Designed miniproteins, single chains, continued (4). Designs and how they scored, part 91

Each design is a single chain, and the fold is of that chain. pLDDT is the mean over its residues in the fold that is shown.

## One batch from the design tools (miniprotein)

Design m15160
Fold by ESMFold2-Fast:
Structure m15160 (fold): chain A 90 residues (1-90)
Amino acid sequence: SLEEEIERLVERHYEEMRRLVERRLAEVEPLAEEGRASGPKEREELLNEIHARLYDIPLEEARELRDSGDSERYRELVAESVLRVLRELE
């Protein structure tokens, strides 16, 4: 399965994955701070940008999926993005 492939690649590339996660979290931290000081509409757009950057998906797709509430589709796209990055490490 997709999830089993991700788990296998994460196990092999644990240190690289940890560094990738740390970099992505550092990239979105300023946006999270900005969101805490922003109004509701601006906060929603910042959340869309945060999700797009953390999971490496297009901003338009992150916006559409957050608006629709399709958690299964969102999980699939996130898993595919992670798998793509991990495969590049092989």
Scores: mean pLDDT 74

Design m15161
Fold by ESMFold2-Fast:
Structure m15161 (fold): chain A 71 residues (1-71)
Amino acid sequence: TEERKKQLEEIGKGVVEALRAAGIDASYEIKVYDDGRVLVGLSSSTEPTPEQAAAAEEAARPYEEEYQKLA
């Protein structure tokens, strides 16, 4: 579970950087429970424009694919 948590943290950092590069004030949180469940939270202090959301989605796509492999 520690290795999985580290991989998820790296993916989350990549997603946050992609969102911030698109102008979204994003933050990343990960919570790993003792029973092995993992919750990954992304939050933004501002509502993204459609253009920002599209750019962020494209930039984050490789990280989302890696996350799906781990989930």
Scores: mean pLDDT 68

Design m15162
Fold by ESMFold2-Fast:
Structure m15162 (fold): chain A 87 residues (1-87)
Amino acid sequence: SEIDKYISLALEYMNKAGDIDPSIREILGKAMDHILEAQKAIDDKEKAKEHLEKAAEYLEEAGKESPKAREYLLKAKEYVEKAKELL
């Protein structure tokens, strides 16, 4: 589905960000946990949206901590938000 494509792209950019700046990997792990919970809750649109919103918040936090990974984190957040809009 289009949602799965956007989630896959978000995870790809998150992985690239963590490779560029390993210091943000804990925050990225929290974002990833919420993305996985959103996928499990896909039949409950409101729950899935809440989890994607929390993932976006953790990506925003990671961006504040990591200027060098910022462009990848912005792309990851954009794809999480696009997935949320399709719910």
Scores: mean pLDDT 89

Design m15163
Fold by ESMFold2-Fast:
Structure m15163 (fold): chain A 58 residues (1-58)
Amino acid sequence: KLKDYLINELKVNSVNAAKAVKALESGGAVTLLGDKEIDVSGLTDPKEKLEKVLSQVI
């Protein structure tokens, strides 16, 4: 469902959506859209992690 939301509502491509979902599930840092790394390791709420990731995509 989260992957479908990223693709359909936020127009994220399917590869980046899959990477974002996997990273949010495992914790740690996320790298999207090139060499920039998004550190989500300090966040515990999945919604906060998602918002942090999406701020770099949108």
Scores: mean pLDDT 58

Design m15164
Fold by ESMFold2-Fast:
Order: sequence, then C-alpha cells, then structure tokens
Structure m15164 (fold): chain A 83 residues (1-83)
Amino acid sequence: DEVYKWAVENLSEEERKEIEEAVEEAVRNGLAPVPKEELLKKAVLNYMGNRLLKEGADLEEVLRIAEALGFSTKEQLEKQLAS
C-alpha cells in the first residue's frame, strides 16, 4: 500500500514497469516462494536503495527512509539491499 504509493509518487512509469516486469518474471520462474505483492515491495526497496547509494547516500540514510515508508524490519532491509 504505502510502498506502492511511494513508487507512484517517486519513480517514473518506466522504472515502475521495469520493477513490476522483473517481479512477474521471478514469480513465473518460481524463484521466490512469497506473494507477488511482497516481491514488488522488496524490488522497490532494492531499487530505491541502490539508486540512493549510487547517488552518495549511505546505507543508514537509506534504511531511515525505508523505515519512514513502512517497509519491513531493519534486519530484512539490510539483507535485501546487500543482495
């Protein structure tokens, strides 16, 4: 919900489409045993984190933003961004 809203407000249509298509492909290939919506949230977080890190933000700043957006626990976020 909040993650999807953030994606609509902060990501381009092209970026959202790429993330959604990647999640759809992962689901089709049986690469993740979790619901599609959960994969989409993780994909958005990973995209945001990688983008911000590339732009010079540190990992702690990215984690603070993710927590503010209502994403999963800090431990899971750190693991996701490290992947």
Scores: mean pLDDT 63

Design m15165
Fold by ESMFold2-Fast:
Structure m15165 (fold): chain A 78 residues (1-78)
Amino acid sequence: SAKEEARRQALELGRQGGQAVQNKDYDLAIKQLQEALKILEDIGDEVGAAQAQKVLQIVQDAVAQGRDAWEELEQASL
């Protein structure tokens, strides 16, 4: 269904965002994670949206502070 396809798209964007974080391509990572969050919010996946928002916040905070965003995500057990 369209809702299941949207969820798969959000998961793929999250995976790509994670790879971008590992590659230190933070602008791309933030964009992909924001797109994933929007899809999860649009389909009413409250748990997925909350998780994506937490990941996005950790990445944004790490970037703002000049810290390694991937290390911060690993420490947060997300």
Scores: mean pLDDT 87

Design m15166
Fold by ESMFold2-Fast:
Structure m15166 (fold): chain A 86 residues (1-86)
Amino acid sequence: MSDEELKEEAKRLADELREAARAGDLARAEELARRLEETIKAIKDPELKAEALAYALAQAHEALTGVAPSEEEVKELAKKLAEKLK
């Protein structure tokens, strides 16, 4: 699986995790969170890893608060995370 494919898989897992968390399905949320962490850890490119992590954090924020961060806020978070992962 390429880093781009891993990023897309991480985004898919983050979406599913958000829905499980909103539904109160803690067992499913825990399994999805584990798979998401493993998928992000497997990404070698720091920029793609940062994009995946920023997206996952945005989905988690929406699940907890009901408010989705803006695309600009997610993009800025990805840039900051990429600098830390270098």
Scores: mean pLDDT 81

Design m15167
Fold by ESMFold2-Fast:
Structure m15167 (fold): chain A 67 residues (1-67)
Amino acid sequence: MEKEIIERAVEEGFSDEVLEELAKYFGVSPATVRDWVQGLRKVPEELRPLLIEVGVEALKRAVEAVT
């Protein structure tokens, strides 16, 4: 579900804000999060549950920021 949440955010046009929120949360660059989405880099198993949880919250924040 981690990739599905991020892929949906990218597809639905909230990608930049959501990816920035996720990047800040994990302490990585937005490019690293994009690499995870594109499958160019494997997501660490330790971060998978947090990525799912934060992905939902980041998407919610991105929607509220636009509206």
Scores: mean pLDDT 61

Design m15168
Fold by ESMFold2-Fast:
Structure m15168 (fold): chain A 98 residues (1-98)
Amino acid sequence: MSPEEKAAELLEKATQAVKNGDFDTAARLLIEAGELLPNEKARRYVHLAAQAVATGHFDLASAFLRNAAIEAEKAGYTKVAEALRKLADTLIQLENEK
């Protein structure tokens, strides 16, 4: 499994953890996925998103994940960028539900 494929898998698991209300697991999976990302900016944004998820700041987490997706896509990690955007959308959905 490539680093990109592993990162995308971890992000899909993080999305499922968020849907289940397991924000601690989601934050841990985000940190693990971040370690596999090709550039420092993407890694930093994912780590910031993990902290925001763990503390219930879903709007902030979504913004960081969208920035991470842009940086991942610039590096050619298109599947990771798609997974990051999907997680960001899931977090915004939860924020809107309050």
Scores: mean pLDDT 87

Design m15169
Fold by ESMFold2-Fast:
Structure m15169 (fold): chain A 84 residues (1-84)
Amino acid sequence: AVSKLSVGAVGAAAEEEGLDLEQTKEAIRYAARTVAKHKGVEVRGVYRSRHDLDELLEAARRAAEEASKEFGVEVEVVVERGAP
């Protein structure tokens, strides 16, 4: 089974907490590790972020790769977008 990391869900949560870009990247790393550790937990949400999506996607890909290597599972990065 593939574990999925949703960049949209993490980005939206970080915005609600008023996190800056670097704090949002740290939240993404934490989410990737959580998804990998719990095997088959999928993080979902609606993307609504003022941060640069390309930078968040790069951070998410790096975090997913790192977590996949650490926990020996495959973590897929998924982008979910929408207006609430």
Scores: mean pLDDT 60

Design m15170
Fold by ESMFold2-Fast:
Structure m15170 (fold): chain A 81 residues (1-81)
Amino acid sequence: SAEQRKKLGELLQELMDLALKLGVDPRLVLDAAVTAMDPSASKAEKEAVLNALLAEARRVGTDEALLARAEQVVKEIKALL
């Protein structure tokens, strides 16, 4: 639905901002966002890029509050896929 698309876009923007603040490579952040919004990408492909983004955030990030929020946002995005 249009409401689900809007919510997905808002959550992806929040996730991008969190990942960048955590020190994730902007190229990986952009790839995850593009793939998550791509209607031709499978649910498995979308979940894989989101999981990879979260794993990289955990590897480079030290702010536990931002990491916890990123994990919550990824769960909310996956519920909309």
Scores: mean pLDDT 85

Design m15171
Fold by ESMFold2-Fast:
Structure m15171 (fold): chain A 64 residues (1-64)
Amino acid sequence: MSAEEREREERLRREIEELERKGVLGVIQHDGATAAEAVRRVFELLGRPELGERQAARVRETYG
């Protein structure tokens, strides 16, 4: 993989790990907004902030 592809994959993994950690450590504070924020950040890293906001809204609607 190119360095850019590897960086994107690592950032995706970190976002997934952060969601898992917050699910374990912050159960009483975890909500759809946390998941939506992670999704939005991932798409911003991919250079698609418009798609990130759209997907984040869907996540908030589904899990919020």
Scores: mean pLDDT 64

Design m15172
Fold by ESMFold2-Fast:
Structure m15172 (fold): chain A 64 residues (1-64)
Amino acid sequence: MATSANPKATAAVESAYRAALYGKEQGKPELGYFVGLMAAEEARKLGDNEAAEQALKIGEDAFS
């Protein structure tokens, strides 16, 4: 299956990354986790599986 990069999915991944950094700075790593999960679902709906995996990993790494 060919997956096309989607600008909305890319923006969602970037938002998840920024939320994870901000959440860690504020002592609330769960912010990055939740935004990462939401971004992963959005990317999958857009057919960008690579972006979805990146967003999920960002969310999981938020607690590391």
Scores: mean pLDDT 77

Design m15173
Fold by ESMFold2-Fast:
Structure m15173 (fold): chain A 72 residues (1-72)
Amino acid sequence: MLMELEELPEDLKEAVEKFLEENPELTYVSAYVVDEHTVLLKVKSKKKLEKFLSKEYEVNGKRILVSAQTVG
């Protein structure tokens, strides 16, 4: 299921917001929640990126992996 940012579970939302703050060239499109520890992002880049971007965060003692793929 594709989710808007505001619909994400609190810990996943915090990790995604940190990821987007660290990557301001990226625009959120959608997220797919894999589990309570992993979220996959579809993002648009203001500059075309050819790489997957991934980063792990610790939020409230919980390890969360954010992985982003650029679209269009």
Scores: mean pLDDT 76

Design m15174
Fold by ESMFold2-Fast:
Structure m15174 (fold): chain A 86 residues (1-86)
Amino acid sequence: PVEEAYKDLEELVKNYEETMKLLEEELENTDNEHTRLQLRLVKLMIEAKKKGIDVRPYLERLANASSEEERVKLAEEIIKELEEIL
């Protein structure tokens, strides 16, 4: 659910410094490409929300994915879009 994911992001933004440290540590230690992709996406969404960017449209795009393959493709697209904006 989009609102649940949005509230989770709000909580992560409240603990920004600690959250970003933990995400960087997990990114350094993961050998799993799917996990790495998810961590990168979450990190960028937290940074975007911290800067006042509305992340709900990105969460909606991910929620509307019909397959895991489509979800991965959307995650990659969103990462690129957020990297250009941030």
Scores: mean pLDDT 82

Design m15175
Fold by ESMFold2-Fast:
Structure m15175 (fold): chain A 90 residues (1-90)
Amino acid sequence: SIIEKANELLLEVRELVLEADEAALVNKDFEKAEELYLKALELFEKIYEISTDEEIKEIVKSGVEELAKRARELGLEDVAKRAEELLEKI
């Protein structure tokens, strides 16, 4: 079902964010962190596109807002910009 697919993608987003956080905060590998956060944003956009459920859309919006905040705190300008662009679209 579409809900099962959305939940599976949300789990993948969580894994990417955890890996990105480890890269940035533990390993100070900001290039890897940026790549992983951008992949998470692409998956959030995909989840939004396939979902007709308002609750899932709100989860996506909240997640993108949190990534925008984190990217600003970490100085990852390209991630912050991509998250802001996505927030204007959704």
Scores: mean pLDDT 87

Design m15176
Fold by ESMFold2-Fast:
Structure m15176 (fold): chain A 102 residues (1-102)
Amino acid sequence: MLDTLPQEVKDLVEAIVEQVRAAKPKSVDEAIELLRQLLQESTDSELAATTAAMLTIAETAKEQGKVSSVEELLERAIEAMASVPAELQERALQKLREGAAR
């Protein structure tokens, strides 16, 4: 699933997924809140942008009613991240860094 992503982005996605799983969220809402907390605690712009992208994907999947469990939410986020071209990932990182500086 992550084989199409650069190793750097794959490592970030895996780290975020592992941290969410380790917290053992009881609901989709709790998993989304954990992603928000991770984003707020992120001092690294690459980790922050990756977390923000996964959070957006998770919130969208919930709103569309496509997920009923935390594992389904994480699976959808991983699949969507694997579909994002590296150049769009890098542009999102740049934009987040500029926004944080303003």
Scores: mean pLDDT 69

Design m15177
Fold by ESMFold2-Fast:
Structure m15177 (fold): chain A 77 residues (1-77)
Amino acid sequence: MEKKEREEGLRRAKEEIEESEKVIKKIEEHKKRVSLEAPNRVEPLEGIYSVEDIEKAIKEAEERKKRAEEELRKLLS
């Protein structure tokens, strides 16, 4: 693998980790709002309408982050 290809792969993996972290943070903030008084006044977050949807979204975001971290680890090997 050329140095440039490896550098591009590392950059993409790092960007994916950062993006996944932002998504997790956004969902966790929404979960906190839903857990506070008047959860019925919290607007749905991109199709997240219930506590079950929130938990599923967090799990998916965490899996995405883990996959990106595994890819980064492979590129550093």
Scores: mean pLDDT 70

Design m15178
Fold by ESMFold2-Fast:
Structure m15178 (fold): chain A 75 residues (1-75)
Amino acid sequence: SGVLQAQRAAAQQARTLRAKIISIISLDDLKEKGLASKELERYRKRMVDDLEARIGKAQLQAELDAARAELAAKA
């Protein structure tokens, strides 16, 4: 059915978005600890630019803030 395919596609996109958001947060943590190379900083910038182009700056910021809050609440 088309509904199940659409739900699976949306879930897959959400998981992919979440993985990229977590990667950005992890790279931010490495940078704060002085462990980020210039290559890692460029990789982070490319991920941010790609996501911003896809979902917009405001939504990307909201997703990052929500993920940071969720991770802090679970720690």
Scores: mean pLDDT 80

Design m15179
Fold by ESMFold2-Fast:
Structure m15179 (fold): chain A 62 residues (1-62)
Amino acid sequence: MVLGFNLVLLTAYLKAGSVENVTEQDLRESAEELIKYGWSEEEAEEGFQKSMKQLAEWKAAE
């Protein structure tokens, strides 16, 4: 996705290989990596928060 929303979750998911293997630390590292590629701290934090919510919903759907 090129719109920037959920790129934190997408990046973490691609590295982890599955939703069940994605951790909060993976999401935090993805947000930090996106800052290195030109994201603002605000954009990275918004992406992290949205990704945390989405990950919790996906894990609840066990």
Scores: mean pLDDT 73

Design m15180
Fold by ESMFold2-Fast:
Structure m15180 (fold): chain A 86 residues (1-86)
Amino acid sequence: MESLEKAVEEVRKRVEEEKPPNTLENRRKYLLETIERARELAEENKDELSLKLVELAEKALENPGLPEEEQLKYEKEYEKAKKEAE
């Protein structure tokens, strides 16, 4: 759990410095970066509980509100499904 707390604090400080627009896309991006950083710290500290929580969080965030490249892929799949329905 300490690894997760440190990752959240580090990403929070970076967000405060960069002051990105408060969009859903940016919030998702920083959430994913927090998860990735938590994983790195958990591996370094051999924090098995934090690693397990990170894996569960990654699975939970598999689809919704992903970065532009993933969103574009999702939109393209949606358009294809719409065309097949006609």
Scores: mean pLDDT 65

Design m15181
Fold by ESMFold2-Fast:
Structure m15181 (fold): chain A 66 residues (1-66)
Amino acid sequence: SARDREAEREIARVEEEFRRRFAELKAQADRLEAQGDTAGVLALARQMFVLMAETEDRVLALRAAS
């Protein structure tokens, strides 16, 4: 249906935003790891975990609204 197609497009946008943000955080974490900044790497790992959880919640909410 049109409603399902709209939900699919919104989910695709959310997933694309997630991939972009996650790649940015990973690149920053890799740079800090190369510098030996263990505390900075751990902080970014926590941010990545939060981003994954928030993205999953958003996708589930969009699927439930379909």
Scores: mean pLDDT 87

Design m15182
Fold by ESMFold2-Fast:
Structure m15182 (fold): chain A 87 residues (1-87)
Amino acid sequence: METATVKIVIEFKSEEVGKQFEELKEETEKIIAAEPGVYSAEIEVEGKTVTITLTVDASLADALVTDLPAALASLPLVEKAEAEVLP
């Protein structure tokens, strides 16, 4: 299968969000896992920044980069969300 790597960076409103992140992480994973063409997700937490690396169907990578940041930015603790397709 042809796959692509998508990197999503989420910046939370507070660096103290770490205590709430346990529950927010599970909710975020559910949103991402519901997207068609997502094969794997890896989540890393560093202070107020969360990086999500996805392996997705190459034909869906551009659509996911468009759709996922908007969905993530709607979460109450999220300041900003960005996504990009890695080369």
Scores: mean pLDDT 70

Design m15183
Fold by ESMFold2-Fast:
Structure m15183 (fold): chain A 92 residues (1-92)
Amino acid sequence: KEEIEKAVKETEEFLRKVADELGPEIQPLADKVIEALRKAYEEGEEGSKETAKLVQEFIKKARDLKGPEGEKLAREASAKVAQTIAKILLEK
């Protein structure tokens, strides 16, 4: 569905932008979150649980790298991921 595909793509772009602001050390974790988000689209609830765990690791890593400002950016990206997962689950 075009709307869900667009939401996933926009969320991936936003995650990559936030990761670029946080630095190269977070890029591998950002890639894992993106992969888990795609898996959530394919597998539903199981992929969503994995995405939630990786998102929490992403927030913690962002805080370690950039302090409270890094945590804030990561939480904004995490909210976007959660909204996209909710849309995926509601459509299935």
Scores: mean pLDDT 79

Design m15184
Fold by ESMFold2-Fast:
Structure m15184 (fold): chain A 55 residues (1-55)
Amino acid sequence: STPQPTTVEEIAAASRKLLDALGLPATRENARAAIRLIAPDASEETIERAVDLVL
């Protein structure tokens, strides 16, 4: 079981796994969407930082 992501690094790692599971390419748009699913309460700043780590 994967622990609940709380840091930007954990959010990015979980989002990468989600994109791989869905067979989606690691584009900025797909990364942003995955991050919002993993961390729906994340601020826009946190989302942008996590996107940079996913790509």
Scores: mean pLDDT 79

Design m15185
Fold by ESMFold2-Fast:
Structure m15185 (fold): chain A 92 residues (1-92)
Amino acid sequence: SSAEEEARRLLEEAERLREEVARAMGKSTDQDSLALMGAYTRAEHATDPAARAAAWAEWGRIAVASLADDPEAVRKAQEGARAAIRAEELLA
């Protein structure tokens, strides 16, 4: 369906932006990097669209707080979270 195709494209965009945010985090095992990975893991393992959207919103909040000194990374985190949440709304 067109909604499923749009959701797929939005999730592909979210995943690309997530990878860029992960690079900005420096791949360290500090507390913020672990919290960010935890939120993403919850999004991957959630069984319903509302739970996935909530996990992506949490991922976005953690990323924005952790990368506050990097405006481009903050923008990518916000765009990634929004794209994922929109995709889950289309699939709900």
Scores: mean pLDDT 84

Design m15186
Fold by ESMFold2-Fast:
Structure m15186 (fold): chain A 82 residues (1-82)
Amino acid sequence: DPDLKKHQEEIARFLMAVSELGVLDEEQLIELQNYALENRLDRDQLLEKLREMGVSDEQLEEIERLLERQDEGVKLLEEARK
């Protein structure tokens, strides 16, 4: 299912950004991953879940900046295709 794979890739990129900032420990990252996959959370829902887990608004803004940078990289790769 391409939609499921796309969803898994979105969650993986999100978790990578969270991991890079060190805002969650390994146990919390595993918990978030399992919850996100079971409930098919989108980016906005993932950000809300992080807030519930005690991540600050400032840390959420840094995660969003990393995700925007990743999205720009994907766009550049797509633009290079013909």
Scores: mean pLDDT 78

Design m15187
Fold by ESMFold2-Fast:
Structure m15187 (fold): chain A 68 residues (1-68)
Amino acid sequence: MEEEVAALRAAYEANPDDVRAWLGLINAYLKLGKVDEALRVAEEALERHPDDPAVQGAYRIVKAKAAK
C-alpha cells in the first residue's frame, strides 16, 4: 500500500495532467484510513482538474468520509 501510494504520487508529480494517478492516490489513502490526506489530495486534484467529473466525484466521496 505505501509502495502503491509512492508510485502513484511519483506518477502525478511527473505528469500532473494524469487524472488517473490522482484518483489512484486518493483511493490508496482511503484504503489506509488516511481520510484527511485523501481529502487534501482530492482538493489538489480538483484545483488542477476542476471540470473532470471523476475528480469531482472522488472529492464528494472523500468529503463525506471526512465529515465522520
Scores: mean pLDDT 75

Design m15188
Fold by ESMFold2-Fast:
Structure m15188 (fold): chain A 76 residues (1-76)
Amino acid sequence: DRVRDYLVTVVRAVGGDVDRLRDAIRRGDTQTISQMMMDVHQKTGTMSPDNQQFIQQLSNMSPQQMFNMLTQRFSS
């Protein structure tokens, strides 16, 4: 899964907990995935109001909605 591979890669690059991310993805834990995306942006200095709002919206989505939106954003 390209989205999952991407998330694992960026979390690993910032020294994040890759095992926690994989478990969150397996469980469909959108809250944990969103929190880990926030941590990536904070560590890379790429946090913007638009990125913060987007991540907040992701945390309120179902797992299917989150992965569909991430796939669309990366492909379109």
Scores: mean pLDDT 75

Design m15189
Fold by ESMFold2-Fast:
Structure m15189 (fold): chain A 95 residues (1-95)
Amino acid sequence: SLAEKIAKAIEDALKLVEEHLEKNDENTKEALESFLKDLEELLDLLEKNNQVEPLKETLKKLKEFLEELKKKISDEELRKRIDELIERIEELLKK
């Protein structure tokens, strides 16, 4: 299903970001910005299509990952984007 493909893409992306955080170089920031942009586009799609129920557990895991990721990031703009994503996920989980 589309939901299963999205869940797998999120899990694969989370693993990639965790591996990249260990490198702590300029490429890490670009990778994080790309990851956050992909998540923003994914949440836009989910918000429009109201097919959230199969993804609730994946969205909970994503929220927990973003909360932990924020603790490791000092960049204020990236932290703000993470907060906005967490808020959007919380609203989706209320449906």
Scores: mean pLDDT 75

Design m15190
Fold by ESMFold2-Fast:
Structure m15190 (fold): chain A 80 residues (1-80)
Amino acid sequence: SPEEEIEKLAEKIVELAVKNAPEEEIRKGAEELFKAMKKAKFSPEEQAKILQKLMIKLSEEASMEEIERVKKILSEILEE
């Protein structure tokens, strides 16, 4: 289902952050996540729920520095 694919993409971002992957790899993962959500026509509310789940998973597995790094990348991709 689109929901399962989107959750797997979010989990991939967590794994990359925990492994201190290059910023480019994390950005690419985030871009794929946003592209998948838009293709599935997720509402802004549904997108926010996915991002909240991503941030919760990051808070459980990643350091504060890694969390801030991912948050910055997500913020940079979120444009109209």
Scores: mean pLDDT 82

Design m15191
Fold by ESMFold2-Fast:
Structure m15191 (fold): chain A 91 residues (1-91)
Amino acid sequence: IMDEAGEVAERTAREKAEEMGLPKEVVEATGRAAYVAGRLIGAGESKEDALEGAKVVLKNVYGLSKEQVEAVKPALEEAVEEAAKLREKLE
């Protein structure tokens, strides 16, 4: 469940970030952060806490600026939403 939610979130975030025309390095960072958020959703965390966790990863692990984190926010929100839908289907 956690890994499946993480994989769905990673794929969703990458696709959305690519559609938004973001640089490849930012797309990769966003996908990795979304994977962490998706796993948190799979573990029963709230969408808000999972989204906050993804932002922390982008900032502290990948060194993204505040502006870059805001730019990827739509991709992270969509990823968290898809992970939550997967969790709901498995309950």
Scores: mean pLDDT 81

Design m15192
Fold by ESMFold2-Fast:
Structure m15192 (fold): chain A 88 residues (1-88)
Amino acid sequence: GEELEKKGKEIKDTDPERAAELFREAGELYEKKGDYKKAGDAYELAGRVSPDPREAARLYAKAHEMYFKAGDDEKADRAAALAEEAWG
């Protein structure tokens, strides 16, 4: 999880699509482990660097779901707002 996030941060300015993919993979790994807070953080990072608004909206929706499962209502509400903004 953390190694994928580090690589994503390194390349986000040169290859934002690949960075989004790496952050999404990190989110999926954290989700499988039940670490919903880290999964939410990784999906939010993926949405933030994704150049595709529809993909960004999907990733923010995943972050919302993860934060909700983690019991972090404030971050869940923020992720939901980001998903609506990204969708247009």
Scores: mean pLDDT 85

Design m15193
Fold by ESMFold2-Fast:
Structure m15193 (fold): chain A 106 residues (1-106)
Amino acid sequence: MRKATKEEIKELLEKLIETIENIIEKYGSLFSEEELGRLENILLLTKELLENLDEYSPQDLANVLVTLVEEVLKILKKKGLDDTEEAKKLKEILEELRELGGELLE
């Protein structure tokens, strides 16, 4: 286990942004307007966290990022998309956050 740095959190935020954009591009037609709106809102919030990275502790960023990843995974699971490459990437981000959060998330 190792302490999260802001650079490591930044990399995970960038991966989450890319993964959500890929989900919307590839699977957007499978989602309702409400579900697409939720994904777009999560994407915007993730981008805001990246822009305001210096205003938050790595622990606060990791906590919020875990919540955002879990919400995207719930939307994918509801649509039967939990075995896609994008869902696998989200699970990998969550695993990395959990390992980093072992030192930060009490």
Scores: mean pLDDT 81

Design m15194
Fold by ESMFold2-Fast:
Structure m15194 (fold): chain A 113 residues (1-113)
Amino acid sequence: SEELIKEIKELGKKAIEAIKKGDKKTAFEQLDKIKEIIESTTDVDVLKAAGDVLEEILRTAKEKGDKETALYAAELLKETGMKLLEHAETLEDILRGIALVLRAIGDIFELES
C-alpha cells in the first residue's frame, strides 16, 4: 500500500523532529502508530519502508542520547525484521530481514549495557 508507506514516512519525520526537540512523549506516540502499521500489515514493501524509517529513528535517538526512544525503536526494528522474514518473497527480503533483526539485537544489548 503506497498510502501506508507514505504514512510511515510522515510518522518517521514527526518522530525524528520530536527526538531532536527532546519531546519523548510525541516520539513514543509516533512509534506507537508505526507499531500498529507493522502489526497489521503483511506487505513486504510496507515492512521494508518501516525498517528504513526505524533505522533512521534509532540512529537519531542514539545521537541525541535518548536511550528510551532508541530502545523502543530497536524493539520495533526487531519485530519488523522478523515479520519481513515471515513474509519474504525474495532472497533480498530474507537478507534485509536478517540484517534488521541482527542490528536491532546488537543495539538493544548496547543500550541495555
Scores: mean pLDDT 91

